# Designed miniproteins, single chains, continued (3), part 77

Each design is a single chain, and the fold is of that chain. pLDDT is the mean over its residues in the fold that is shown.

## One batch from the design tools (miniprotein)

Design m10670
Fold by ESMFold2-Fast:
Structure m10670 (fold): chain A 85 residues (1-85)
Amino acid sequence: MQAIVNAIRESNLPPPVVRVLVAIVRSVLSGKEEEVDRNDLRKVSQTHVLAFVSKLPSELQQPVLSRYVELSVEDALKLIKQVLG
């Protein structure tokens, strides 16, 4: 937990990005799906994710990055479904 708080502080990220990354980390640590605000998710850049993930403990880097990619793909597919059908 403290290492995660330190990663957030050291990354100097905007509040919507912090909310998304905290939800992802909680999801990874608890094994439970945490709801992510799609509007906040759309404000997250790859640069933000890399800056945050690089400051996490090594054992959390891959799971957090994988969960972020999964959520980004899910949001893209949801948008496609809303437009196409």
Scores: mean pLDDT 77

Design m10671
Fold by ESMFold2-Fast:
Structure m10671 (fold): chain A 63 residues (1-63)
Amino acid sequence: DELWAEANKLIEEEMKKAAAELGAELTIEGSKVTIQAPTSEALHRLMQRVAELLQKAVEELKA
């Protein structure tokens, strides 16, 4: 319970860092994530990176 909340904070920080590296903005509202990117290509790249980060985090939690 507390571990899940802490993990979510870390994932959020990593996702925001990835967005900043790509020149995009990431907004998290409860269970919704909004991504603003300068181009559709950048948006797709950021979505891929975010998905990979989330998948890796889930893998770590399962281990």
Scores: mean pLDDT 71

Design m10672
Fold by ESMFold2-Fast:
Structure m10672 (fold): chain A 61 residues (1-61)
Amino acid sequence: SPEFEREIKFIEKQLLKLSPEQAREAVESIVRSYEVQYPDEPELVEKFRKRLEKVVEKIEK
């Protein structure tokens, strides 16, 4: 949904302001929260994790 895409982009922008260590910790916390909210959508949660992990990789460069 457009709302979901907007929320993800907001999270991505916030992660870019963190150190790599803080960003990794934040991603794990956010993904875990998302798993709890969408227990029947593991593919969606995995896609979300991969998007956030790409942001962490960008910070680590």
Scores: mean pLDDT 80

Design m10673
Fold by ESMFold2-Fast:
Structure m10673 (fold): chain A 56 residues (1-56)
Amino acid sequence: SSMDEKMYNYILETSKNEKAFIEMVFTQSKLLIQGVPQAEAQEIAKKKKEEILAKE
């Protein structure tokens, strides 16, 4: 399906930016474990990813 193809492409493309993606995922996971709401954790993790990418 188009959604499955799009999802796989996003995962594949994200994997190419391993460091930024891993840091984003770890940040989100840590925040969720600490009890931060999902929406807030996602926003913080997104900003972390952007900071890492901006470093380049």
Scores: mean pLDDT 78

Design m10674
Fold by ESMFold2-Fast:
Structure m10674 (fold): chain A 89 residues (1-89)
Amino acid sequence: ELQKELEEEMKKIKEELKKLGIKSFEDWMYKMLSEVYGLTDKEEIEKRIKELIEKNPEVAKLLKEVIENITAETYLEALKRAEEIYAKK
């Protein structure tokens, strides 16, 4: 029941990440700046990404960890570990 729902959810997340082209924190930042802020100049986007990372290194580190951890591979690994903990209980 719940396992099957989690498997379906993981599948949806994987498809969504693939559609968004999010492979790394930098890909996510580029997508955000182009789509949300409407930036079209590549040099401006790259400069903005560098500025944001330099100004907020702790926030950038946290976001990178979150974005990387929601990839299909790391998400699957996290689910497997959660199931192992639950089964051992």
Scores: mean pLDDT 61

Design m10675
Fold by ESMFold2-Fast:
Structure m10675 (fold): chain A 68 residues (1-68)
Amino acid sequence: SHHHMHHMQQLERALESARAVAAEIADPATPEADKRTLRLLLEHELRVLRELNAPEDFLAEFERIYAA
């Protein structure tokens, strides 16, 4: 990529966003109704990560949380 630094910054921001959503899904204090909405948000975050060509290692953990 001609914009390596820009790509890395976008990937890092998307990863941080996905981690925040995943953490709320994993939190036992989060209501089940909210977890349903958060899983839809995580699906969107994973789509963004795929569009940014995130490494499979980054996607694998989040995809497991989405499937749960």
Scores: mean pLDDT 76

Design m10676
Fold by ESMFold2-Fast:
Structure m10676 (fold): chain A 84 residues (1-84)
Amino acid sequence: AAARERVARLITEALAKHQEKVDEALNSTDDKERFDLLYEILREAVDEVRKKVEQMDLPPQEKDALLAEIDRIEANIDAQRAGG
């Protein structure tokens, strides 16, 4: 629960930093290009969160829980992009 909420917050903060890229993607007139760009931005934000968590001075158990949640989110993004 706590790991999921913390990762969601970190991803939200990372996405806020990429707002200009999100706005540019949303201005695309091609639906496939727009979706591909949005998935790339989301994946980049998740990768940034992973790097941030890896650099955190946290107990191993807490760090492992956060990384496991990030792995789950990455797998879901990849599955949605492949299936959608």
Scores: mean pLDDT 80

Design m10677
Fold by ESMFold2-Fast:
Structure m10677 (fold): chain A 84 residues (1-84)
Amino acid sequence: MILSVSVPSGGTITLDTSDPRAQEAARLGKEAVETGDMELAKRAAELIDELVKEGKATLTGRAKTADSWSIAYAMALAADRLGL
């Protein structure tokens, strides 16, 4: 399934949620937001970068230059929509 989420700084992240790494990034982003753990936020952003390189995720507008925390917040929103 393709899922699109807004990034707080602007733009969107579109994910192919059939890839397990998309669901992992969503879970890591949710945990990062709940705990304030920057290392989890960085790991979520790293997985999104991997998915972008493989054509399984797309960043638009200001999402292309978003920091790890902004990516983690968008992934927390994705986790809520996925019921994670």
Scores: mean pLDDT 85

Design m10678
Fold by ESMFold2-Fast:
Structure m10678 (fold): chain A 81 residues (1-81)
Amino acid sequence: SEALKDMIKGLKEAPEELKKNNDKDPELVKEIIKESILNALKELGVPEEEIKKVKEELDKMKSAEEIIKYAIEFLEELLKK
């Protein structure tokens, strides 16, 4: 899926873009990234139960970088299907 590949590529580039835009609240940045990931999973047709599990895992993460790494791993597993 091109959409999955594009999202994975964007997430891999996101840590460098976040370093460039260092003027935003880190907590706000984490919430924006979490919402973007969850919304993208809904648009990709991921089942609600799987989205719920992803949300619970993202809520445990302490940094935007951890959230991005988890999202990349999840999407790469979806791409293998």
Scores: mean pLDDT 74

Design m10679
Fold by ESMFold2-Fast:
Structure m10679 (fold): chain A 92 residues (1-92)
Amino acid sequence: MGAEVRARLEAIIAELEAIIAELEEMKKQGDKNVLRLTGLTLRVIGLELDADLLLDQAVRQGAISPAEAARYRARIRALAERALELYKELLK
């Protein structure tokens, strides 16, 4: 009934928030570990792709409304944009 889809989307959001927290801590500590930054960037890209595919499938199957999907896309996009801003600050 969409509950599993919502749980997966919230898990993706939670992982994006955890990545942002890790990037904020790296910035606070002056940690410029390139390997760690690369790994976090690839994870953000993977999470966005997973979320987009999941949202498209969920709308097609009627598990969530297009309006609800738009709200999830907006939340995920905002988190990804924040992560990108932090990467740019860490790279200088």
Scores: mean pLDDT 86

Design m10680
Fold by ESMFold2-Fast:
Structure m10680 (fold): chain A 67 residues (1-67)
Amino acid sequence: MEEIDLSEFTPEEQARIDRIVEELREGLKKAYELAENPPEDFEKDIEDFVKATRVDIARELRAARES
C-alpha cells in the first residue's frame, strides 16, 4: 500500500478526500447489509478498498493540478 503525505494538500482538499472516502465506505456497508449472504470479513474488504481508493483520489487531485 502506498503512503500519502496529506500535508501537501489544503484543508479543503483533505476534507474532500475524507468525504468521498466516507461516502464510499457507507455505501459499501449498506450494499453488504442488503446482501443475502455477505462475506464474514466484508468490513475488512471495505477498509482495504477504501484505503486503495484514498490513494487513487489523492493522485487524481495532484494530476488535476497539472497543466
Scores: mean pLDDT 72

Design m10681
Fold by ESMFold2-Fast:
Structure m10681 (fold): chain A 83 residues (1-83)
Amino acid sequence: MDTSRPLSREEADLFIEVLRKLGHEDAAETVRRAYEEGRGAEGFVQALATLSDEQLREVIEALRKAGHPEGAALAETVLEMKR
């Protein structure tokens, strides 16, 4: 997956909202700053990497429910890449 992909404003807003609703305010702030800096999906990946496996599964489900399968797939990739 190409993590250098830019996020749209709508994608950034959705990812921030999902993270905030799940109580991950620091991760949401990481996404907001990365979007403002033009760092695209890389910032979202960095935010997700701070979450536990259980928290990542909650984010995946929330993104699928919100109709964003690409964001859910990115979160699944982060879950699979956890060392």
Scores: mean pLDDT 78

Design m10682
Fold by ESMFold2-Fast:
Structure m10682 (fold): chain A 61 residues (1-61)
Amino acid sequence: SMSLEEEIAAAKELEEKALKNASKMPPGLTIEDFLARLRESLARRYELLGREDLAAEVRAA
């Protein structure tokens, strides 16, 4: 199983790939909607690590 830190790293890689492929997003899904969901997922994982500072940072983006 992946560690929580590995899951965060994988999610950040997905965010980078999504931004580079914004024009390839599925119909009916905006890049903004995708990133909002991804960042909320990242924030929850940071909270599980006890990094409320990083959770607040990603939510503010």
Scores: mean pLDDT 72

Design m10683
Fold by ESMFold2-Fast:
Structure m10683 (fold): chain A 63 residues (1-63)
Amino acid sequence: GVLDLAKALSKAVDAGDLDQAQKVAAQLRAESPTLGALADDIVQQLKTDPVKALEKYGKDTLD
């Protein structure tokens, strides 16, 4: 379901796996255009600045 895809996207961002993030984003877009657009934005951020993408969209860890 959508929650499983969202978790997969978060894991791909945490790993810096752009190919996996793109695949999951495409699957999210197929299920929900709104969530697909958000996922596309996350993938774009990962392409342009992977460190900021990890901080913003990866697992939130507050030290």
Scores: mean pLDDT 73

Design m10684
Fold by ESMFold2-Fast:
Structure m10684 (fold): chain A 81 residues (1-81)
Amino acid sequence: MEFSEEVLELAKKLKEEPESVPEKLLKAAQLLVEGLSISEEMAYKIVAYVYLQDPEEFLKLSENEIKGRVLDAAYELNPPV
């Protein structure tokens, strides 16, 4: 799947400038890496993609709701081949 420029820029910030992004994004990425053994690069892209659909709504979600959304997106964007 080809990610938008905004998704790639946010994923780059998650990797290179983690202190400049909301903590909820970093926690979601760590969940994908530790829970699903997804690479850090792919986890950052998935989290950036989910966040950028509605950033205001994302920051209001509980940790469990964020977990559900990023897991669903991970299975859609990085399906087992």
Scores: mean pLDDT 78

Design m10685
Fold by ESMFold2-Fast:
Structure m10685 (fold): chain A 58 residues (1-58)
Amino acid sequence: LSEEDKKKALELAKVKEPDKSLIELAKQIKGVGEKTAKEIATPGSSKGASRLSAIALR
């Protein structure tokens, strides 16, 4: 992989890395697992909204 590819991967990872504080808050909701908490806490992710819907159905 080129240097540019590695840099782009790091930038993408930063954007998609879940916020640690948000994970902690999401875990405080009973019935929310670590995996689901990471989905909710991912910055700028529409997956967070989808996961919230799934949790609401529990």
Scores: mean pLDDT 58

Design m10686
Fold by ESMFold2-Fast:
Structure m10686 (fold): chain A 66 residues (1-66)
Amino acid sequence: SVEQLEKLLAFLRSLPPERRAAALAGVTAGIQGASDKQIEALARELGISVSTARRYARLGREIAAE
């Protein structure tokens, strides 16, 4: 929905520019239904913690669940 897109954009804007690409990648992985192992691999590629990548993926799953 438009409301979920607005929430996503607000979340991305709340982050420093250097974190926005990683956050978008994590959210996209969640939307695509990525497994925990795929999320862990993504965290290593992006240089972020697994817990941070899981948080981003959870937001993506919430968006996809509408």
Scores: mean pLDDT 81

Design m10687
Fold by ESMFold2-Fast:
Structure m10687 (fold): chain A 81 residues (1-81)
Amino acid sequence: PTDLEIEAAVGLIKAAVLLVTSQRLIERGEHVEKARKIKELAEKAIDLYNQALRDPENAEQYLTEAKKLIDEALKIFKEAE
């Protein structure tokens, strides 16, 4: 795999974990507002990583934006406790 494919794959895994974790928190009524924001950021990041894989010539822009969304989601998650 290319470095792009590896970076996108790792990002997609991180986004999927954030999506599943945030959905579980919402279902349990725990930190619901923060969890909803994490879910939104994770869903947007998944779309951007998929766009990077479909459009390799513009991939750097999509990967950079997706990474920022993941970093924001992780920051919110850490601030929750």
Scores: mean pLDDT 85

Design m10688
Fold by ESMFold2-Fast:
Structure m10688 (fold): chain A 83 residues (1-83)
Amino acid sequence: GGVEKAREYAKKAAESEDGEEALRYAEEAIRAGVESGTVGAEMAAGVGATALGVARAVGLSKGEAGRLAGKAILDGLEGGLEK
């Protein structure tokens, strides 16, 4: 399902050692969250997209930005699923 894919990609982004891979997985997690049709996952994806944009705007590397976005999506999904 889309929520499971968003979680999987977000975890891969947060754990990636490669900057390009971290960014790619963060972008895939955002896409999976938006495409999930689940409000909680869409909101988590929105938080991740915001975190990614802010991280890039303040000059963080691709890897740092991707890992931060991945963690933000994971934290959002955990909060949404605990309801």
Scores: mean pLDDT 81

Design m10689
Fold by ESMFold2-Fast:
Structure m10689 (fold): chain A 62 residues (1-62)
Amino acid sequence: SMMEEMKAAFDRIVSLQQEALADKSKTNEKLIEIYRIQLEIAKKNGSERTAKIFEDMLKKLG
């Protein structure tokens, strides 16, 4: 179900946040992964404005 996919995405985001806190040198890499996950969620939900925000954030980090 879509809710199970969303839960899996949130669990992955939490793991990435914990990894970023454990190693600050990897913060940008983990933020990119988090923003990619949130971008895919926004695209699946049809949230064009939110998707654009995460696309712009990814461009600034890359």
Scores: mean pLDDT 79

Design m10690
Fold by ESMFold2-Fast:
Structure m10690 (fold): chain A 58 residues (1-58)
Amino acid sequence: SDELVQQARELIEQAQRLLAEADRAARRGEDQAYVDRLRDEAAELFRKAKELFDKADS
């Protein structure tokens, strides 16, 4: 469904923003735990997006 595809794309955009934030934080020498949390959040959003794409294709 178009709704699930749109939600999945929005999650991917959010994940990409988190990865960009993590990359900037790492370059600034921010706490590694903070950088890791941003990357983990992005990974979770990518997983949710994949689930939504799978449901849309079912």
Scores: mean pLDDT 87

Design m10691
Fold by ESMFold2-Fast:
Structure m10691 (fold): chain A 64 residues (1-64)
Amino acid sequence: PLSEEEAKRALEAASKLSGEAGKAAKDAVIYAQQGNKEKAMEYARKAFKDAAAGAVGWEAAKNA
């Protein structure tokens, strides 16, 4: 799971993204914080409609 500091930085980065891809990236970070790697990866893939959002979500998911 993400550390508190890593999670806050990732959520702040994701909050700068807009639209469905940005929301999916935020959801991926939240699931990663919960240790739910499967859901984190699912939402990270949804975020890959946008490369930046996908990158944020993927980094969160791999550390879930």
Scores: mean pLDDT 85

Design m10692
Fold by ESMFold2-Fast:
Structure m10692 (fold): chain A 66 residues (1-66)
Amino acid sequence: SLSDEARLALERAAKKLGIEFDPSLPFEEQMERLREAAEKIHPVTPEEQARRDALEKGQREARKKR
C-alpha cells in the first residue's frame, strides 16, 4: 500500500503535468503514467527555446558587468 505522503506526492505531480490522478491504479502504473506525461512535455518549442537562450545571454552579460 502507498503511504499518505506518497499518494499526495503522486497527486501533486499529476496535477502539475495536467493529467488526472487515478487512485485505483497501482503505484507502478501511477509512476508509468507520470513518466509518459513528463516525456511528452520534454521537447521544447522553438519559441520557448529562443526565450530561454535570450534569458541566459542576458544573465551572462549581467554577470560580466558585475
Scores: mean pLDDT 70

Design m10693
Fold by ESMFold2-Fast:
Structure m10693 (fold): chain A 129 residues (1-129)
Amino acid sequence: DEKTEILRRLEEALRLVREALRLVEKALEMARKDREKSEKMYDAALVALNLVRSILGITEETLRKVQASTDAEEARRIVAEGASEVATLTDAAEGALDELARLGSPEIAKIARRAARLLREAVELLQRS
């Protein structure tokens, strides 16, 4: 069933986005402790958090809409719309995470780069028909 395959990919994308959010929340907590050393680093972490939270919201809404859809064509259209918006926000989130990695400690940089990879993997899953 095509709808079942779409739902499976959406559920996996949602799992990846949730993991990315957890990593960004951890990076923000670490950045907060060093805020006095770099306000710009802390701001980059806040921007990344807000973007990832938006990505999560769109991914969750896309999943709900697909679950409510009655046919595979409608499900494909819903995923395509959600994937386009998530891709745009992911491009912005990658920029913020790159800035965070550049300004932060090696530990923050490692977490930021992992979060960026998870978001990109989620986009690739959503874009697969």
Scores: mean pLDDT 90

Design m10694
Fold by ESMFold2-Fast:
Structure m10694 (fold): chain A 94 residues (1-94)
Amino acid sequence: MEYEKLAEKAKDPDLQIGYLLMAAGRAVKEGNVDKALEYLDRAIELAKKHNDLGLQKLLETIKAEVEANRDDPEKLKAIGEFLERLGRELIRQA
């Protein structure tokens, strides 16, 4: 599923962030931490732009956890599943 392309086409900020989090979650689960961090940075910047301080802080915390657990596949899988759930919820509410 092309979540990155869906994020680029979406005009709703929650929908854009939701698709970026789905892409980040997939990348983390595939072990592509660098790509996941790129998607998380894009989602953080969108949260900042739209003054969602709660979401910004949550995503910054998740980014730090991804970086800290870069070499732990089990923790990365759990983080990826959380990111996909958060992304689905944002898409559903958009």
Scores: mean pLDDT 85

Design m10695
Fold by ESMFold2-Fast:
Structure m10695 (fold): chain A 94 residues (1-94)
Amino acid sequence: SMNDVNDQITSFVNNGQQINNDLQNNNSSVSDIDNQISGFSSQYISLFSTYQNNSSSSTPQSVVDQVNNNIQQSQDIMSQMVNIRRDRKNQQSS
């Protein structure tokens, strides 16, 4: 159902925030960060596809708004992962 998809997307965002916290708090290698980015991006594509396949004209606007907010947060999380990767790579070059 759309509510189940929304719950999965919310959990995905929470997990992404924890991944970024872990990447910032440990000295994860660039390779480890690349693996996390790849995994998160694959899950994002899968969840977004599931949302599109389950959305209809009967989906409540409040659910649509929450999902769109979670999509934006997911994009922000991916951007943060890329920034952590850049900073880690630069540290290895110094």
Scores: mean pLDDT 82

Design m10696
Fold by ESMFold2-Fast:
Structure m10696 (fold): chain A 82 residues (1-82)
Amino acid sequence: ESFPVSGTATDSTGTGVPDVRLVREEDGRVFYGQGTAVSDTTLTGTAEGLDGRVGTFTLTAPNATATLNGGAVQPVSGTLTL
């Protein structure tokens, strides 16, 4: 299944692997994960829900690389597929 999500990405550890917190827009269900590929406009990776289901995400974020390298919180939105 695939559904819209929104949330935040941060690279608080400076590793180049951002942590993400995503919320399913339909019901507020939360997923936590990590980005595996970052560009100026997109972030892709994997996230897990509290029930142990793992999905892949594709998120849109303007200037994501610059924002994350600066240690700032990057707002993100896109889709998660379980």
Scores: mean pLDDT 75

Design m10697
Fold by ESMFold2-Fast:
Structure m10697 (fold): chain A 71 residues (1-71)
Amino acid sequence: MRELVTRATALAIRGVGYLFEGDKEEAAKDYLEASELYRQAGDEDSANLFEARAYKLLGDYKKAEELLAKS
């Protein structure tokens, strides 16, 4: 579990780095991978948050709002 959270956090940080470079698509991919790892670790709140952030970057605002409502 701890290793999954550490890996998810590293992917989230990399995603933020891609946002600084203006690469929304790569940031979204990193956030989706982080979300999946948080979900596997049992951290549903973080999983929903990062999945929502990814969908916002991809332009799916409805999906993002639904995910944030679950948190």
Scores: mean pLDDT 81

Design m10698
Fold by ESMFold2-Fast:
Structure m10698 (fold): chain A 84 residues (1-84)
Amino acid sequence: SKAEIKKKLADHLYEHSSLSKELAEKIAEIVVEEVPEEILKNTPFGLIAKNVSAIILDVELPEDERILSDEVFEKLSEKLKPLL
């Protein structure tokens, strides 16, 4: 479910980054709102977390590891980068 993905992503970001718990939770909420539900349901969690972390760290992933369309990536980046 979206709620489970949101919780797992917030927990992952808090444990594996320098982000505060509140900021990790806010980022996870934006991700589950902006990323199509079909991508969230059909993509392994590790790959979702990797794509979100790449946006936060401003690092480019190999094409084979990119799960987001250019449009979704742009919208997500615009919403996440101001929080960092």
Scores: mean pLDDT 83

Design m10699
Fold by ESMFold2-Fast:
Structure m10699 (fold): chain A 96 residues (1-96)
Amino acid sequence: KLDELLEELAKLAGLSKEELEEMKKEIKRALEEGLITEEEAIREVELQLIQLRTLKENKDKSDEEKKKILAEKMYEKYKETKDEYYKEVADKLAEQ
């Protein structure tokens, strides 16, 4: 699941195969060192995917409109997962 999400993130971000492999190594190291959990790693990648998709789908909109749409998508993810992390991200976006 995590590897699949990282591959999708690399595709959306236009990362090279080498950059994707480096990203995978960094995440695996952080997991091995106990700096993050696998659930936290998955959450972070999903957050980045939502952000990149929102920016790509809304290229023609203002930065303010993009932030509003992104905040709304983060609130939706919070409602689905009940994970406060998504709410915290949404709240920070809404502050600006």
Scores: mean pLDDT 78

Design m10700
Fold by ESMFold2-Fast:
Structure m10700 (fold): chain A 92 residues (1-92)
Amino acid sequence: MVERALELADRASEELTKALRSDDKEMPEYLERAIELMREVAELLPELRPDTEAAIENLRLALEDKEKRHQYLSAAAINVSGVRFTAELLRR
């Protein structure tokens, strides 16, 4: 379970990186993929739910609020990194 959660969190980080490098038309696709990956992590490891839910909320806000998008994307990146670090600790 932990190895799969780490793989999914790494993929979510990759999708966020692609979103940050994309234009406004392509960005929603990458953000929606990151949201689905975070949902899968939450189902695999309920202990990560607070961080995965925070990431999903910030990603959804980034889709809805163009003016504050960079703020929400930055917060989501921190949340995804937190998920990855906590999953790594659970691997021990």
Scores: mean pLDDT 83

Design m10701
Fold by ESMFold2-Fast:
Structure m10701 (fold): chain A 75 residues (1-75)
Amino acid sequence: DKKAIEEAEKNLAEALALAKEVSDTPEGQRLLELVEQGKKEVQQALKIDPKLGKEGAQRLLDTTKAHVDALKAAR
């Protein structure tokens, strides 16, 4: 269970770092706010079910990567 929490926290940190890369625009700032909210939700899920929280962290990271790529392509 500790390993699942550590992996989830790593994925959350990566998602937040990626969102910060595009936070210089209004669209990127909205993405950062959504990722910060998603992080809080995943951290709550980790307290209830570490496996569910880890899955949530991976989903948040994958979604953030897709949005960051789209925002960078629009520049």
Scores: mean pLDDT 84

Design m10702
Fold by ESMFold2-Fast:
Structure m10702 (fold): chain A 81 residues (1-81)
Amino acid sequence: ATPTVEELMEQLKEAMENEDYESLRELGELLVSIAPQLSEEERQLLKERLYELMKQAKTIEGYELLVELALRLNEVLRQAE
C-alpha cells in the first residue's frame, strides 16, 4: 500500500533528526511519486509539514535536501493543476 503523507512526513522528520540523508532522499522520491495523486487537503498538509521541518532542520545538509524536495514537489503539483 502507498504510505500516507503523514507517515512519510514522520519518517522524513526521523531521517532528518538521525542525519540519515540516504533515507531522506528515498522518502523525498516517494513523496514526489505520489504528489500528483494527492487531494487538496493532503497537498496543504504536505506543504505545512515540510515548511515546519525546514524550520526545525538541525543541519545545513538536511535543510538543503528539504528545500530541494520542496522545489521538486512545487513543480510536480503545478503540473497536476
Scores: mean pLDDT 79

Design m10703
Fold by ESMFold2-Fast:
Structure m10703 (fold): chain A 88 residues (1-88)
Amino acid sequence: AGISEAGNKGMVEAVKKMIEEGASGSQATGAALRGIGEGIDALLEGKNDGEAGEEGARGLAEAAEELGYKKAAEAGYEGAKRGREAKT
């Protein structure tokens, strides 16, 4: 897979938390696209699936934090950590 399963799960969990915290579908979609975009950019730079998962989940977490969705940001940062650790 292009982005690690652990990173993808972290991004999905963060999007669900954003919706639970009152995010609109547009806000949730924008954060998800930012995460996916950062993961794809990492792959294009030659980074591995774990690093792409880390960057994707981190990008989504930062978007959630900027919008004030603290629990979603925490879930995204945890997903980034798990994505990185998946190969250690």
Scores: mean pLDDT 79

Design m10704
Fold by ESMFold2-Fast:
Structure m10704 (fold): chain A 61 residues (1-61)
Amino acid sequence: MLSPEEAFREGVRSMASLLTDEQLASAIAAVKQLNPGLGRRLIDAARELGLTDAADLAEKL
């Protein structure tokens, strides 16, 4: 079974291949507004993948 951390990294990686950094950041920020815990995990996953600009934008909202 895929761990929650691995699932989030794979999801973020897939989204990053289809979206700009601004679009990805906006999507993560929207999740953060609805569920701060999930938003935080998505930001952490984006940073682990080297998507620093998207992660920084998502934190700023």
Scores: mean pLDDT 79

Design m10705
Fold by ESMFold2-Fast:
Structure m10705 (fold): chain A 83 residues (1-83)
Amino acid sequence: GSDEEVERKAEEMAEEMAAVLTRERPEIDEEAAREAALAAAREYARLVFYEDLPVSSEEVQQRAVEVMRRTLEELTARRRAEE
């Protein structure tokens, strides 16, 4: 179904985004990078496939980046709170 296709595309995008993020910011834990990339990819897929926003939309790009940044901040804060 469409939901299954959307999730598959989000997972494919997340893998590529996580690879870029770990290369660009090697200080970020690989697991955290994967979680942040997956969150961003899912937001991107949601906006494109469920809200029918164009893939080139500045809003789509900004919201995906914001989700990634927020997820990284939450994961970093959680790790600090555990220590």
Scores: mean pLDDT 74

